# Designed miniproteins, single chains, part 102

Each design is a single chain, and the fold is of that chain. pLDDT is the mean over its residues in the fold that is shown.

## One batch from the design tools (miniprotein)

Design m3773
Fold by ESMFold2-Fast:
Structure m3773 (fold): chain A 64 residues (1-64)
Amino acid sequence: SRAREVARRARELGLDEEAEMVEMAINVLETARESGDKKAEEVAKKLLEEAVREAEEAIRRIEA
């Protein structure tokens, strides 16, 4: 997925904190989906979107 690819790229560039945030957000979303809680899933989706956005911005800044 896009999120996993972003996390992998961030880790390759030494952006371990950004990579961990994306990886944790993916795990939270998968847990929310398994729970069947639609509200938790929507919150988890927003957290993942933000984590991916921050990681992509950090990657762009380093790759210049």
Scores: mean pLDDT 85

Design m3774
Fold by ESMFold2-Fast:
Structure m3774 (fold): chain A 90 residues (1-90)
Amino acid sequence: MDEEELDEEVRLALVEIQFGIAKANNDADGLLETAERAIKLAEDSKNPKIRKEAVELAQAAIDYAESLGTADPEKIEELRKKVEEIKKKL
């Protein structure tokens, strides 16, 4: 394990924690921020496991934000498109 690989695992864990906090607070903006961080991790990583877990986390965060009914619909569509683009490369 090198420093880059360890950093990606830590980054994934931090995004998972952020997701949990945003869900507990019904924070639509925090959920969309979580999705953006997860998308960036999936785009940056060459590790298939991290990319898959980050994509799944991003999708879950977007779905939860949409379910709250207070999120920006344009932002939801933007993030959903990014998730689908990454899924095509998995």
Scores: mean pLDDT 82

Design m3775
Fold by ESMFold2-Fast:
Structure m3775 (fold): chain A 80 residues (1-80)
Amino acid sequence: SELEELARRLEEAIGELVRRALEAAEEGRYDEAIRLLREALERAEEVLRDAPEEVREAARRAFEGAIKQAEEFKRKAEEE
């Protein structure tokens, strides 16, 4: 399917960055996690450049959501 093909290309382009971001977040290194997520978003947008706008927008929203969540975890950790 087209979605499976896009998923494979995304994993190839950003899989390592996403794994490193998750590891950084698990270790409380939220600034690094946010940086890696932003880099993954940039690469994802490049991979999805010719994809339908709805797919590109969904990917952008997903990464923006993950970045905001990491920023919120950082804020809460600093407050506690």
Scores: mean pLDDT 81

Design m3776
Fold by ESMFold2-Fast:
Structure m3776 (fold): chain A 84 residues (1-84)
Amino acid sequence: MKEESLEKGEEYERKGEELEKRGDYRGAAEKYIEAALNYISSGDYDKAIEMARKAIEMAEKAGDEGLKAVGQKLLKEAEEKKKK
């Protein structure tokens, strides 16, 4: 349900923030990607855009081009969905 996806998005956002604070940039990027996916599913495209941008930043700090590409794809999807 949309409410479940929103709650999961908030949980993954918090996990991403904790990993970022610890300097685990790869782990943070993975959690921000999960948060973005859940926010897209819940229709919270503003939060999805925010999480996708954080995922890209964390992936760049980790040197993980694969995670960066996933974040960029999610950012584009969230921005396109926000327009409709």
Scores: mean pLDDT 86

Design m3777
Fold by ESMFold2-Fast:
Structure m3777 (fold): chain A 92 residues (1-92)
Amino acid sequence: SLEELIKLAEELAKKYEKSDKNAAAQALALVGEAYEKQGKYEEAIEYYEKALSLAPDGSLKAHLYFKIGELYEKLGYYEKAKEYREKAEKIR
Protein backbone atom coordinates (compact mmCIF):
# COMPACT_ATOMS: atom_id res chain seq x y z
CA SER A 1 0.00 0.00 0.00
CA LEU A 2 1.02 3.65 -0.38
CA GLU A 3 0.92 4.06 3.42
CA GLU A 4 3.43 1.22 3.88
CA LEU A 5 5.67 2.66 1.14
CA ILE A 6 5.63 6.09 2.82
CA LYS A 7 6.62 4.56 6.18
CA LEU A 8 9.43 2.45 4.69
CA ALA A 9 10.75 5.33 2.55
CA GLU A 10 10.80 7.71 5.55
CA GLU A 11 12.78 5.16 7.61
CA LEU A 12 15.20 4.63 4.71
CA ALA A 13 15.72 8.40 4.29
CA LYS A 14 16.34 8.76 8.04
CA LYS A 15 18.92 5.93 8.05
CA TYR A 16 20.88 7.18 5.03
CA GLU A 17 20.53 10.98 5.41
CA LYS A 18 24.13 11.38 6.67
CA SER A 19 25.86 8.41 4.99
CA ASP A 20 24.31 8.19 1.49
CA LYS A 21 22.71 11.36 0.14
CA ASN A 22 21.62 9.65 -3.11
CA ALA A 23 19.70 6.94 -1.25
CA ALA A 24 18.17 9.46 1.18
CA ALA A 25 17.13 11.83 -1.65
CA GLN A 26 15.55 8.96 -3.62
CA ALA A 27 13.65 7.75 -0.53
CA LEU A 28 12.32 11.26 0.15
CA ALA A 29 11.30 11.58 -3.51
CA LEU A 30 9.32 8.32 -3.15
CA VAL A 31 7.47 9.82 -0.15
CA GLY A 32 6.69 12.91 -2.25
CA GLU A 33 5.38 10.70 -5.06
CA ALA A 34 3.19 8.73 -2.62
CA TYR A 35 1.65 11.93 -1.22
CA GLU A 36 1.13 13.22 -4.77
CA LYS A 37 -0.80 10.03 -5.66
CA GLN A 38 -3.03 10.69 -2.63
CA GLY A 39 -3.70 14.27 -3.85
CA LYS A 40 -1.70 15.75 -0.94
CA TYR A 41 0.22 18.21 -3.09
CA GLU A 42 1.55 20.49 -0.31
CA GLU A 43 3.06 17.50 1.57
CA ALA A 44 4.43 16.17 -1.74
CA ILE A 45 6.18 19.51 -2.41
CA GLU A 46 7.69 19.52 1.11
CA TYR A 47 9.22 16.07 0.59
CA TYR A 48 10.42 16.87 -2.95
CA GLU A 49 12.10 20.05 -1.58
CA LYS A 50 13.78 17.99 1.16
CA ALA A 51 14.94 15.54 -1.52
CA LEU A 52 16.35 18.49 -3.53
CA SER A 53 18.47 19.57 -0.55
CA LEU A 54 20.18 16.14 -0.53
CA ALA A 55 20.18 15.33 -4.26
CA PRO A 56 23.43 15.72 -6.23
CA ASP A 57 23.40 17.82 -9.41
CA GLY A 58 22.02 15.89 -12.37
CA SER A 59 18.90 14.14 -13.63
CA LEU A 60 17.31 13.46 -10.22
CA LYS A 61 17.60 17.12 -9.20
CA ALA A 62 16.19 18.28 -12.56
CA HIS A 63 13.30 15.81 -12.19
CA LEU A 64 12.55 17.09 -8.66
CA TYR A 65 12.44 20.72 -9.86
CA PHE A 66 10.10 19.68 -12.68
CA LYS A 67 7.80 17.79 -10.25
CA ILE A 68 7.62 20.71 -7.81
CA GLY A 69 6.75 23.03 -10.71
CA GLU A 70 3.99 20.69 -11.88
CA LEU A 71 2.49 20.55 -8.38
CA TYR A 72 2.61 24.34 -7.94
CA GLU A 73 0.72 24.64 -11.24
CA LYS A 74 -1.93 22.18 -9.95
CA LEU A 75 -2.24 24.35 -6.82
CA GLY A 76 -2.65 27.54 -8.94
CA TYR A 77 0.76 29.08 -8.13
CA TYR A 78 1.71 29.75 -11.75
CA GLU A 79 4.68 32.06 -11.08
CA LYS A 80 6.23 29.49 -8.70
CA ALA A 81 5.56 26.74 -11.24
CA LYS A 82 7.39 28.70 -13.96
CA GLU A 83 10.36 29.38 -11.65
CA TYR A 84 10.83 25.68 -10.82
CA ARG A 85 10.46 24.58 -14.46
CA GLU A 86 13.17 27.08 -15.48
CA LYS A 87 15.45 25.68 -12.74
CA ALA A 88 14.85 22.15 -14.06
CA GLU A 89 15.84 23.21 -17.59
CA LYS A 90 18.94 25.09 -16.38
CA ILE A 91 20.44 21.99 -14.70
CA ARG A 92 20.65 20.26 -18.12
Scores: mean pLDDT 83

Design m3778
Fold by ESMFold2-Fast:
Structure m3778 (fold): chain A 89 residues (1-89)
Amino acid sequence: KFEEELKKKVEEILEGLEYYKKKAEEKGLKESAKKLEEVMEEIKKKYEESLELIEKKVEGWKEKVEELLKESLEKAEEAVKFAVEQLRK
C-alpha cells in the first residue's frame, strides 16, 4: 500500500535526522542542530500535505506526493552532510 511505504520512508528519514541532531547537540554544534530541526519540521509538514493529497485522491496526487518526498529527501541529505562535516571538526 502506497501510504504504508510513504510512512516507512518518512519514519526512516526522521530517525536518521534525529540521530544526527542529538549528536550535534552533544557536541555543542548549535547551527547544525537547528538546521536538522528545521528540516525535520519541513519533512513533517510535507508528509501531512502528502496524506491530504492521498485522502482526497485528486488527479495527479501520486506525482505531487513523489515530488514532495524528493524535495524532502534532498533537504535531509544536505542537512546530514552539513552536520557530518561539522562533526568531523
Scores: mean pLDDT 80

Design m3779
Fold by ESMFold2-Fast:
Order: C-alpha cells, then structure tokens, then sequence
Structure m3779 (fold): chain A 70 residues (1-70)
C-alpha cells in the first residue's frame, strides 16, 4: 500500500487537471491494475475532454504510475 504517493497523485488529477474525485479514482485504479503511462495518458485526455495537452497528460500519467508502484 502506497497511501502517501496515491494521495499526491489524486491531488494532481483533481487540483491540477480538474478531474472529479470519481474520475481521479478511475485513473488511480487503472494504474494499480498495471496500466502503462500511455494508457493512463489516453484515459486522462478522454476524461479532461481535451482541456489538457497530450504532453501534460503523459507527464501526469508517469507520475501516477510511479506513485502506484510505491
């Protein structure tokens, strides 16, 4: 269990990207299930409706994957 790392990832998804808590939970769940950074970036782009760039989505996705592996 990596509660501290997951908490930071959830905050980035909700506060930085403007995702709802439910949307952030879905992204975190996928990361914990072994999703790649590319798969998570695609999901983030879908959930944000194009509000964020692909570069931003990829950066955040990498952080979420790293947090899920702690």
Amino acid sequence: SSSVGIGAARRDLTEDLGLSEEQAEEVIRLALEGASPEELARKILELTGGRVSEETARRVARGVVAASRL
Scores: mean pLDDT 80

Design m3780
Fold by ESMFold2-Fast:
Structure m3780 (fold): chain A 77 residues (1-77)
Amino acid sequence: AAEKGAAAGRGAAAAVAAAGGNAADDAAGEAGRKAALESGAPGAAASAGGGGAAAAVGEGKSEAEAAEAGAAAGAAA
């Protein structure tokens, strides 16, 4: 369960980082959450992972750091 949440969060984080480019914005975070949910990730884990990743990108963190933040958020949800 937690492992699946972490995988979903990591996937959402990768999508957010790729979509957001250099500067994160709210649209990139929303796109990441939606992409994770569309890919069959558990809703709560996808939303949490996308949100965590978006927040990290918004803070100027790297793609790898956003992936870690998303994975942690997804695993916790």
Scores: mean pLDDT 61

Design m3781
Fold by ESMFold2-Fast:
Structure m3781 (fold): chain A 66 residues (1-66)
Amino acid sequence: ALPDTEAGRFYDHGGVLFVLGRYEEAVRYFERAIELGEREGAPQELIDRARELLERAKRLLEEKKR
């Protein structure tokens, strides 16, 4: 399990929003998870996973707007 951090909580919530197809909100939560993770010194694994899902959510959001 990922550490119980503020960054981890935003990452988990973003993941739920992503599964629900709420990509615009998922993007915001993943961006916040990365910002908090970098500030708080969260594990690189958490930051990397958040970046992967952020990129995927952005891609799906762009495809919907085209």
Scores: mean pLDDT 79

Design m3782
Fold by ESMFold2-Fast:
Structure m3782 (fold): chain A 63 residues (1-63)
Amino acid sequence: MEALEKARQFIEEARKAIENGDVDKAKEYLAKAIEYAKQMTPEERERLFAEVDELAAKIKELE
């Protein structure tokens, strides 16, 4: 799969982990998404990081 598709999959897995209260898995999936962001266009990366910031804030609320 292309980097964008993998990053999106990891963002969705992070969302599911947050919904299940699994903070450790959510952090793992966000880290994976960020790794794939390096392979993306600047526009795609901006949108991905907006989602990453949203999910990171939710993780902090669960901690």
Scores: mean pLDDT 79

Design m3783
Fold by ESMFold2-Fast:
Structure m3783 (fold): chain A 68 residues (1-68)
Amino acid sequence: SAEIEALKAEIEELLERLKAETDPEKMKELSRRIQELIAKLGELDPELAAELEERLDEAGRVVVRKLL
């Protein structure tokens, strides 16, 4: 559906922004927003939401590695 596609596209865009971000305050805001959108997506498509949750975890690991 158009709603699922729009949510997926927004989540993917925010994940790329999170990987590029270096400001901890902005990283927290981006992570929070991504989690909110994944929760909304989970009500419509729980399988896709689970896949994007894995991608959020991977993006978080990339950020942690850059800060070490």
Scores: mean pLDDT 80

Design m3784
Fold by ESMFold2-Fast:
Structure m3784 (fold): chain A 57 residues (1-57)
Amino acid sequence: MAAAEEAEAKGKAAEAAGDWRAAAAHYGLAAKEYLSLGDTERAKEAFAKAAAAIAKL
């Protein structure tokens, strides 16, 4: 998968495992990669998930 998709998949796996720190890091990376691709809607979703994971810490 592209880097953004891999990061998003890792974020979802970490979130499912309750690893909020890893989820925040992977979703944050996915958001940055989506922004570099011009995919603003996916980047916004990934940022929201990263923020939600950080709120769990």
Scores: mean pLDDT 81

Design m3785
Fold by ESMFold2-Fast:
Structure m3785 (fold): chain A 55 residues (1-55)
Amino acid sequence: SMEEEIAKKQEEIKELQREVVELMKKTSAEDRQRAAELMEKTAKLIIEERKLREA
């Protein structure tokens, strides 16, 4: 169902946000680049999740 898809995206967003926070604590250039990549992925998922809820 659409509700199940929304719930799955919400859990994935939470996991990615947690990983970004951990990467940002490390402060190396490589870790910061990885954090930026995950932040982009997270932003796209947030937009997709919102579109599903507002559809």
Scores: mean pLDDT 83

Design m3786
Fold by ESMFold2-Fast:
Structure m3786 (fold): chain A 58 residues (1-58)
Amino acid sequence: SAEELKKLADEFLKKAEEYRKEAEKEKDPLVKDILLGVAALLEGIAEYLRKKAKKLEE
């Protein structure tokens, strides 16, 4: 359902925020870049899920 997709998107955004906060504390530049990359990927998945949810509610 559209509501389930929105909830899943919110969960991915929450995880992305956790990775961004971890990146702020990270001293290793490579590890920091990986954490930021994972956060960006999760944010992209969340955007896709939200677009799918919107289409179902048309």
Scores: mean pLDDT 87

Design m3788
Fold by ESMFold2-Fast:
Structure m3788 (fold): chain A 69 residues (1-69)
Amino acid sequence: GPAEEAARKAAEAAAKGDGKAAREYSQLTAMASNGEEGREAGLRVAAEYQAKGDAGGAAGAWGSAMAAE
């Protein structure tokens, strides 16, 4: 859904070192959902990035989960 798509874009931006875009997509994740839905989306994306060894992407997705709280 929209929250998960925004969380994935935040992860991609963070993995590339684009902190500004990562913050913008984290805020979009919060706006696209209620708090719990956005948090769950961010946590799912963070788990996926961590499983593949992408620490930067995982951090961006964690930021989306935190913004949605």
Scores: mean pLDDT 77

Design m3789
Fold by ESMFold2-Fast:
Structure m3789 (fold): chain A 71 residues (1-71)
Amino acid sequence: EEIEELYKKAEEYLEKARKAIEEGNIEEAEKYLEKAAEYADKLEELGATEKAEEILEEITKLHGELKEKAE
């Protein structure tokens, strides 16, 4: 189903973003977080609000970690 696939894609990009942050790949991490946000937007559009909120919460946390690394 579309919602399940979109959530899976968002989680996949969040995992890639986490790894990029750990490796100090700031540009890659930003790109992956942007992709995860795109999938969260699609989830919200389909009415999967709780799943979208979970993804956005994780993006916010990872953005915080990314800013510390970029400083």
Scores: mean pLDDT 82

Design m3790
Fold by ESMFold2-Fast:
Formats: sequence, C-alpha cells, structure tokens
Structure m3790 (fold): chain A 95 residues (1-95)
Amino acid sequence: SVLEEGRKALEEAQKVTDEARQAYESGASKEELLEMAKKAIEAARKASDGYTSLQRAYEENPSDTELLQLANKNLEAGSEAAVAAMKLLRKAREL
C-alpha cells in the first residue's frame, strides 16, 4: 500500500541519515564515506518518491490526513538524508 511504502521510505531515510552522521564522526575511510553518501542519496530519492505517491493519494482522498502527514515526514526525512550525503561527499573530497 502507499502508506506501507511511505512508512518504509521514511524509516529507511531516518536510519540512513543516522548511519551517515555516525560515519561522518567515526573516522570512516574515503571509500566508506562515498558508499554511505551513495546510500543516503538513494534513501533521499526513495523518500521523495514516497512524498509524491502519498501526496497523490491524499489528493484522491482529502479526508485522509495520515497520507498528508506521512508525505510531509517523507519530504523532511529525504531532505535530511540529502544534507547528510552532501556532508559525507565534502569530507571524502578532503581525504
């Protein structure tokens, strides 16, 4: 379902953002930082896709506020994952 896929995308984006922040602080190698950045970019894209799907579902069912709330959470989490990825890419360039 759109709600199930949206929840999975949100959970993955939050998890990957935390992993990316940990990699940034932990003295990870250039290769590890680049792989983590790639994972964070992918999670950000999936959260963006989740936002779009949930927003469309909400337009078809405007009384279902859970769709709108989950869409907005996916947008926020995807943005945070993208920012974490950019920080990892910047750090990797310095190594």
Scores: mean pLDDT 90

Design m3791
Fold by ESMFold2-Fast:
Structure m3791 (fold): chain A 57 residues (1-57)
Amino acid sequence: SARQERLERSEEQLRALLEEDPEGALIAGQYLLEEGKRLNDPGWIELGERLIEEARK
């Protein structure tokens, strides 16, 4: 599905970011977490938390 395709592309982009700029990825993850909480969007919150966790590893 188109929705699933877009999610996979986002994951690929985040993976590239983590590899090239893990510190920038950590900042991006924190931003996503904050915005997710503000918008009450569990998907954004989960994405932000995951990105932060992966950036630290």
Scores: mean pLDDT 75

Design m3792
Fold by ESMFold2-Fast:
Structure m3792 (fold): chain A 65 residues (1-65)
Amino acid sequence: MAEKIEAARREIERLVQENKDKSIEELRAILEEKVPELAEKFGIPESVVRQLVAEALAELMQERY
């Protein structure tokens, strides 16, 4: 179970890094669109994926400032 969450977090981090040149709002839209696909791929609830997305975006905002 923990391994699946870590794999999902790693893929979300990769998506953030690949789209680092985009605005926070644009990146949020891209990640929100992928939530159902990531939930199905890793076998975790969409609510957990959305939490990981929120955490990644918060970290990116902190890094930009």
Scores: mean pLDDT 79

Design m3793
Fold by ESMFold2-Fast:
Structure m3793 (fold): chain A 66 residues (1-66)
Amino acid sequence: KTPQELFQELLTLLDNGASEEELVRKAIELAKATSDPVDLTLFAMLVATSRHPARDAVLEAIAAAS
């Protein structure tokens, strides 16, 4: 899967109210697949604007997996 496809999956999980565990797992997949630091930063910035209760856990997972 491409980083863009993984990011779309993450957005779908956020929209569907997925669990923190599912969101963190998808965020780790996205971070590991994303070789472009600009793309990774943009993904993280969009997640940071989310009001989802797992937002901070998702951001931490992206940072840790990078």
Scores: mean pLDDT 79

Design m3794
Fold by ESMFold2-Fast:
Structure m3794 (fold): chain A 50 residues (1-50)
Amino acid sequence: MLKVGDQFEVPLEDIEAKAKELGVSVSDLAVINAREVDGVLMVTLQLTSL
C-alpha cells in the first residue's frame, strides 16, 4: 500500500512512468535527492500527497 513519505529511486527520464505506475501525478512526487551513476542521473522521489 502506497504511503505519503514513501521514497523511490529512478532515472530522471523515468519519473513520469513511475508516477503512472504508482497511480499518482508527477506533482505528488518531490525530488529530494539526485546523484549520477555511470552517466545516468538518478533521482530520489518522495510521495508528498495522495
Scores: mean pLDDT 82

Design m3795
Fold by ESMFold2-Fast:
Structure m3795 (fold): chain A 80 residues (1-80)
Amino acid sequence: RREELRRAAEEAGDLAIQGRFDEAEEVVRETARRLKASEEEASEMATLVYQRLLEAGVPREEAKLQAIRVANAAIEGSDE
């Protein structure tokens, strides 16, 4: 479970680095939906995406916005 959520966050981070933001959100949303991710797990995924973007040289403000989008996508997925 934690490994699946972590892999989804890593994939979403890589997609976001490529500018594929809609696909990044969909990966997180679908994984959160399937696993019924908690708000804590959604926050953890967002944090991993944020760290991945910073490591790739994405500016902090852009990384924050993308992390927020990931958190919202995970919460939306888990509500289903």
Scores: mean pLDDT 79

Design m3796
Fold by ESMFold2-Fast:
Structure m3796 (fold): chain A 66 residues (1-66)
Amino acid sequence: DELVALIKRQADKAIEAARAGNVYEAEVWLAFAQMALGIAKASGDTEAAEAMQPYVDRAEAALRAA
């Protein structure tokens, strides 16, 4: 599950950066995670997209809290 593994890694990097106060870096990693999610949605892989969505949501929440 390449896309799920990729989005987890990118979302985790975004959360780490946000918690460290590196908002710009967090935005860059979040953008990569959102891109991977967009690819899953565009390919019609709804199951993968649904599995990925919570990771993107957590990263977005962490950045908004920063």
Scores: mean pLDDT 81

Design m3797
Fold by ESMFold2-Fast:
Structure m3797 (fold): chain A 73 residues (1-73)
Amino acid sequence: LEEKVEEIVRLAEEAIRAYLEGDYEKAQELNEEAVRLGRELLEEDPEAAREALARVAEVARERAAELEARERE
């Protein structure tokens, strides 16, 4: 179970990185895989799914802040 949470977060991090590097195709593929695993986890354990979503949201906010800081220069 914990392994699924960790994998979802890892895939989301890689998807965000690929997106920021301009590799939209890879970002799309990684994001689709993360969503698939997230849906499976939500059906099995909503609590773990909530944890995974919270961690993904945190990573996304950190990456968005980095991008925004660069644009404001």
Scores: mean pLDDT 76

Design m3798
Fold by ESMFold2-Fast:
Structure m3798 (fold): chain A 105 residues (1-105)
Amino acid sequence: DEAARFAALEAAMRAAGLRSLEEAARDPALRAPVREFLLIQLDQLEDLIRRGALSEEQARAAIEELLRLAELLEADPELLEQAREALKAGDYLRAVELLKKALEE
């Protein structure tokens, strides 16, 4: 349940005095739950892109935000760079695929 996972992450962030996903990603105790949350967001984003539910601008903005958070989690820098190149080329599905792989390492 995504709502339950998000609520659990929000509760953990509040307990730690953190106010953003960026702060949570920098906290070693919250790194794993933040990573799991990002993987769920990427699965949803992939589905929305495949269904044509997002504009190119919306897809780009979402992927750019998730890339920034993945960097804070110290995800694989080579895969993150490949994801950026895919995003630059307008290959949003490839960018999401590479981002998921970077976070699963």
Scores: mean pLDDT 76

Design m3799
Fold by ESMFold2-Fast:
Structure m3799 (fold): chain A 67 residues (1-67)
Amino acid sequence: MDKVKATNLEVAGRILLASGDYEGAIAAYEEAIKLYPSPTAYRHLAQAYEKLGDTEKAEEWRKKAEE
């Protein structure tokens, strides 16, 4: 089920984000969003881009989370 796989990818992304692997976190959240889009995944993806210093992409994903 896509939702379960997306949830597992969000968990992986959160672990990567906490460990400072922002690029890995972005990849995990992007795959999660492809399977099951959620505002939580968009917010976490925005946070990961902010940590990388990509403020433009961070703002883009933040806006999607608020829709």
Scores: mean pLDDT 81

Design m3800
Fold by ESMFold2-Fast:
Structure m3800 (fold): chain A 76 residues (1-76)
Amino acid sequence: MAELVEKRVEPVEVAGRPATLTVAVYRLPDGNYLAVAVVRDAAGTVLGMGVAVDKDPERAAEEARRKALEAARARL
């Protein structure tokens, strides 16, 4: 079963506007890690999401973060 192993919340700036990035990392039964990243504006609106799977939790988190920020920038 997938289990939450890490959750990070950090302030970010997207196109000059303050936003919040949340990254959650889950350990999968196959030994891989699933990372889900969500960027929300000050009103709580989702600007972007990113999902990544990797054998390394840090690589999964960084890839999900990159995708979420790219999606948020494309929306604005």
Scores: mean pLDDT 83

Design m3801
Fold by ESMFold2-Fast:
Structure m3801 (fold): chain A 60 residues (1-60)
Amino acid sequence: SSLLQDQELAMLYMRYGVLKATGRLDELEEELEKLKEKAIENGADPEKLEELVKELLEEA
């Protein structure tokens, strides 16, 4: 995988962790969707991002 792909996925994981730790779960879906869209614009794989966002939202 490209370094860009790995960085974008890590950013999503980090944001998820921050929102969960700070009790901002009501913002989780909106924030992850925004980060996903930005990552896709930056050239990350849309399929991998969709999989990750779905997984994180199911865990919340």
Scores: mean pLDDT 78

Design m3802
Fold by ESMFold2-Fast:
Structure m3802 (fold): chain A 66 residues (1-66)
Amino acid sequence: SKEREAAILISSAGVLAVSLSLQGKEEAAEEVKKLVRESIKALDNGDVDTAIRLAEEALRLGVEAL
């Protein structure tokens, strides 16, 4: 389901944010965490498509910061 897809993307981006923070990349980690929080809020409001888009953006930024 799209809800499951959103949850997986959110979890992946969240783990990536923790990894970035542990590497001392705190600005990148905070930006990823912000997008993850916005994605979770969209999902809680039933806006699954926005949740997926925000989580994908979080993951993209996190991967670029690695």
Scores: mean pLDDT 89

Design m3803
Fold by ESMFold2-Fast:
Structure m3803 (fold): chain A 83 residues (1-83)
Amino acid sequence: MYKEKAIELLEKALELAKKLKDELLVSLIEQALKLVKEGKYEEAIRLLKEALELAKEDESRKELAELLEKAIEEAEKALEEEK
């Protein structure tokens, strides 16, 4: 359940990053999405936190930052269920 929610939120974040033409955020989100799909939640969370810091530096990225924060929460819950 948490894994599927994280994937859904990351796919929405990826679409938004593509619309914003932010190639760096697109790359980070695509890598994190692959890691979540592979169950590598700790690595995915690290990349997502980097993407979130970049998104927070620009007010035009506020919606993207909110999606990334929610995706991180769901990925962290998925990681806890694996333990």
Scores: mean pLDDT 84

Design m3804
Fold by ESMFold2-Fast:
Structure m3804 (fold): chain A 58 residues (1-58)
Amino acid sequence: MLARATKDQPKASPAFLGLKKGDIVEILKFVGDDWALVKSLKTGETGYVSRGHLEIIE
């Protein structure tokens, strides 16, 4: 499942993925109600992002 970042997210800790608005990510798993584990298609890195910052596109 592909999603687009709707806003910038800083890499605040090693567990989180840094994103820029417009970056495309693959959603690997939803974690609770607030988080998703994703893979950046730009860098290949994996990490947690806020679900509220993602727009599902596929």
Scores: mean pLDDT 80

Design m3805
Fold by ESMFold2-Fast:
Structure m3805 (fold): chain A 74 residues (1-74)
Amino acid sequence: PFAAALREALASSEPTEASALTTEPLLAGDYEGAVKRLAEEIEKKTGKKLGEEHKKRMAEIAAAMAAALAEAAA
């Protein structure tokens, strides 16, 4: 469900815009900001409010990705 909603929102955006929303914060190490921005875009484009549980899940995924990236860099 989250992946489907995310893909729908990203598919509605220009590829360059979708890339900027995700890549720039991620490269800056602002994984929470990247997740927040994506959640806002999903809510804006789909008209559906993401539940608090969905937002927490996205934050957990971002944190796990950040941890994996940091461990790979070590």
Scores: mean pLDDT 60

Design m3806
Fold by ESMFold2-Fast:
Structure m3806 (fold): chain A 72 residues (1-72)
Amino acid sequence: GAAAGEKAVEYAKKALELAEKGEAEEAIRQLNLSDKYGTLAVIEGDLASAEEAGKLAKEAKEVLKKRFGIEL
């Protein structure tokens, strides 16, 4: 299976895509999955993937705040 860091980045990318499309509830679900795998990536020493996932997650959160007033 994919490494935790790779999964964190993929879920963060999906969250951003869903936030841009207006699918707020599913975007939040993908952000929660990204956070879970990002934490595992940090524990496993994959700081680069965790940082990349964090940047994408921040962008998705900014879209959700701007479009829906959701602060995460």
Scores: mean pLDDT 85

Design m3807
Fold by ESMFold2-Fast:
Structure m3807 (fold): chain A 60 residues (1-60)
Amino acid sequence: MKFIARVIEDYEAKTPEELTLKKGDIVEVLEVVDDYYVLARNLKTGEEGLVPKKVLEKIE
């Protein structure tokens, strides 16, 4: 399920598969991977990667 989300806290990537995000960034969630992570694209940079669900707030 695709939706738009806002980053609610800064997140620093811990692996090459993860995205580094800043609070206030807008991402497109492409896929829900598991209970903890989504695959998302940062709309500012165009980069894709894994993001913890806890740092995102869904917007519509």
Scores: mean pLDDT 83

Design m3808
Fold by ESMFold2-Fast:
Structure m3808 (fold): chain A 63 residues (1-63)
Amino acid sequence: SAKEVAERLLKLVEEGATPEEIVQFLRDLKAKYGNEFLEEVLKELEKLGAPDFVISLVRALID
């Protein structure tokens, strides 16, 4: 689910994932599930109070 993916992404950030590793993770998600899924992940990240840089990376990959 989008919520589980958002939680996993935040765990990767907490564990010290680089912005480049985060972008690769998001690109893989976009390739598999498309923009609509990425938009749902973005909403879940916003609900969780994700750091602004994470929100910005997800927004940059939507469209």
Scores: mean pLDDT 84

Design m3809
Fold by ESMFold2-Fast:
Structure m3809 (fold): chain A 88 residues (1-88)
Amino acid sequence: SGVKSVAVAGEGPFTEIVRSRGLEVVEYPDWTAAAVALITGEVDAIMAEKPFAESAAISGDLEILEEVGLVDVPGRGKVRVAIAGRVA
C-alpha cells in the first residue's frame, strides 16, 4: 500500500520535497524523534540523510525504500538523501 505521511527532522529542504510529491509532511525536532514516530506507526516513512537511514537499516530498525539523491541542505551543502520505512 502507498506511503501517505513522511517524517522529516527539523525545518529544511526535505519538507518541500515531501510536499512536492503530494505527501503529508510531519516535522520532528531531530532524527531520533522522527525515527521513533516511524517505528511506533505515527508516520508511514522518514526522509533523512542516507548515512542515518543506512545505519538504522543495518541495525534492523528500518528498511531503505528509495534513494532520493543529492539535496542541498543550508550550511552543509549537498547531502545524499533516502526514504526509509518500517521493516516488513
Scores: mean pLDDT 79

Design m3810
Fold by ESMFold2-Fast:
Structure m3810 (fold): chain A 90 residues (1-90)
Amino acid sequence: AKELLEEAIKLLKEAIKAIEEGKVEKALELLEKARKLIEKAYELLGFPVTTIVGEVLRLIGIMIDIELGRLEEAIEELKRKIKELEELLK
């Protein structure tokens, strides 16, 4: 579970860099990979299905923001998500 969250955090940080570099397609691919890792990690940690679904929908929302050109909002949401995942690793 911790290893999956650490890899997801790494992918989210790489996605922010990709957005900042104008590599939108790469950012979306990195976020899809991170979403799958977060979903699996939350399942392994015993979170309720409702919590897992909520986290997946939140990440999909960030991907939609990127596709709509809301890059500043997407970066802020990703930074918030990284902080939340880092707190879970404590």
Scores: mean pLDDT 82

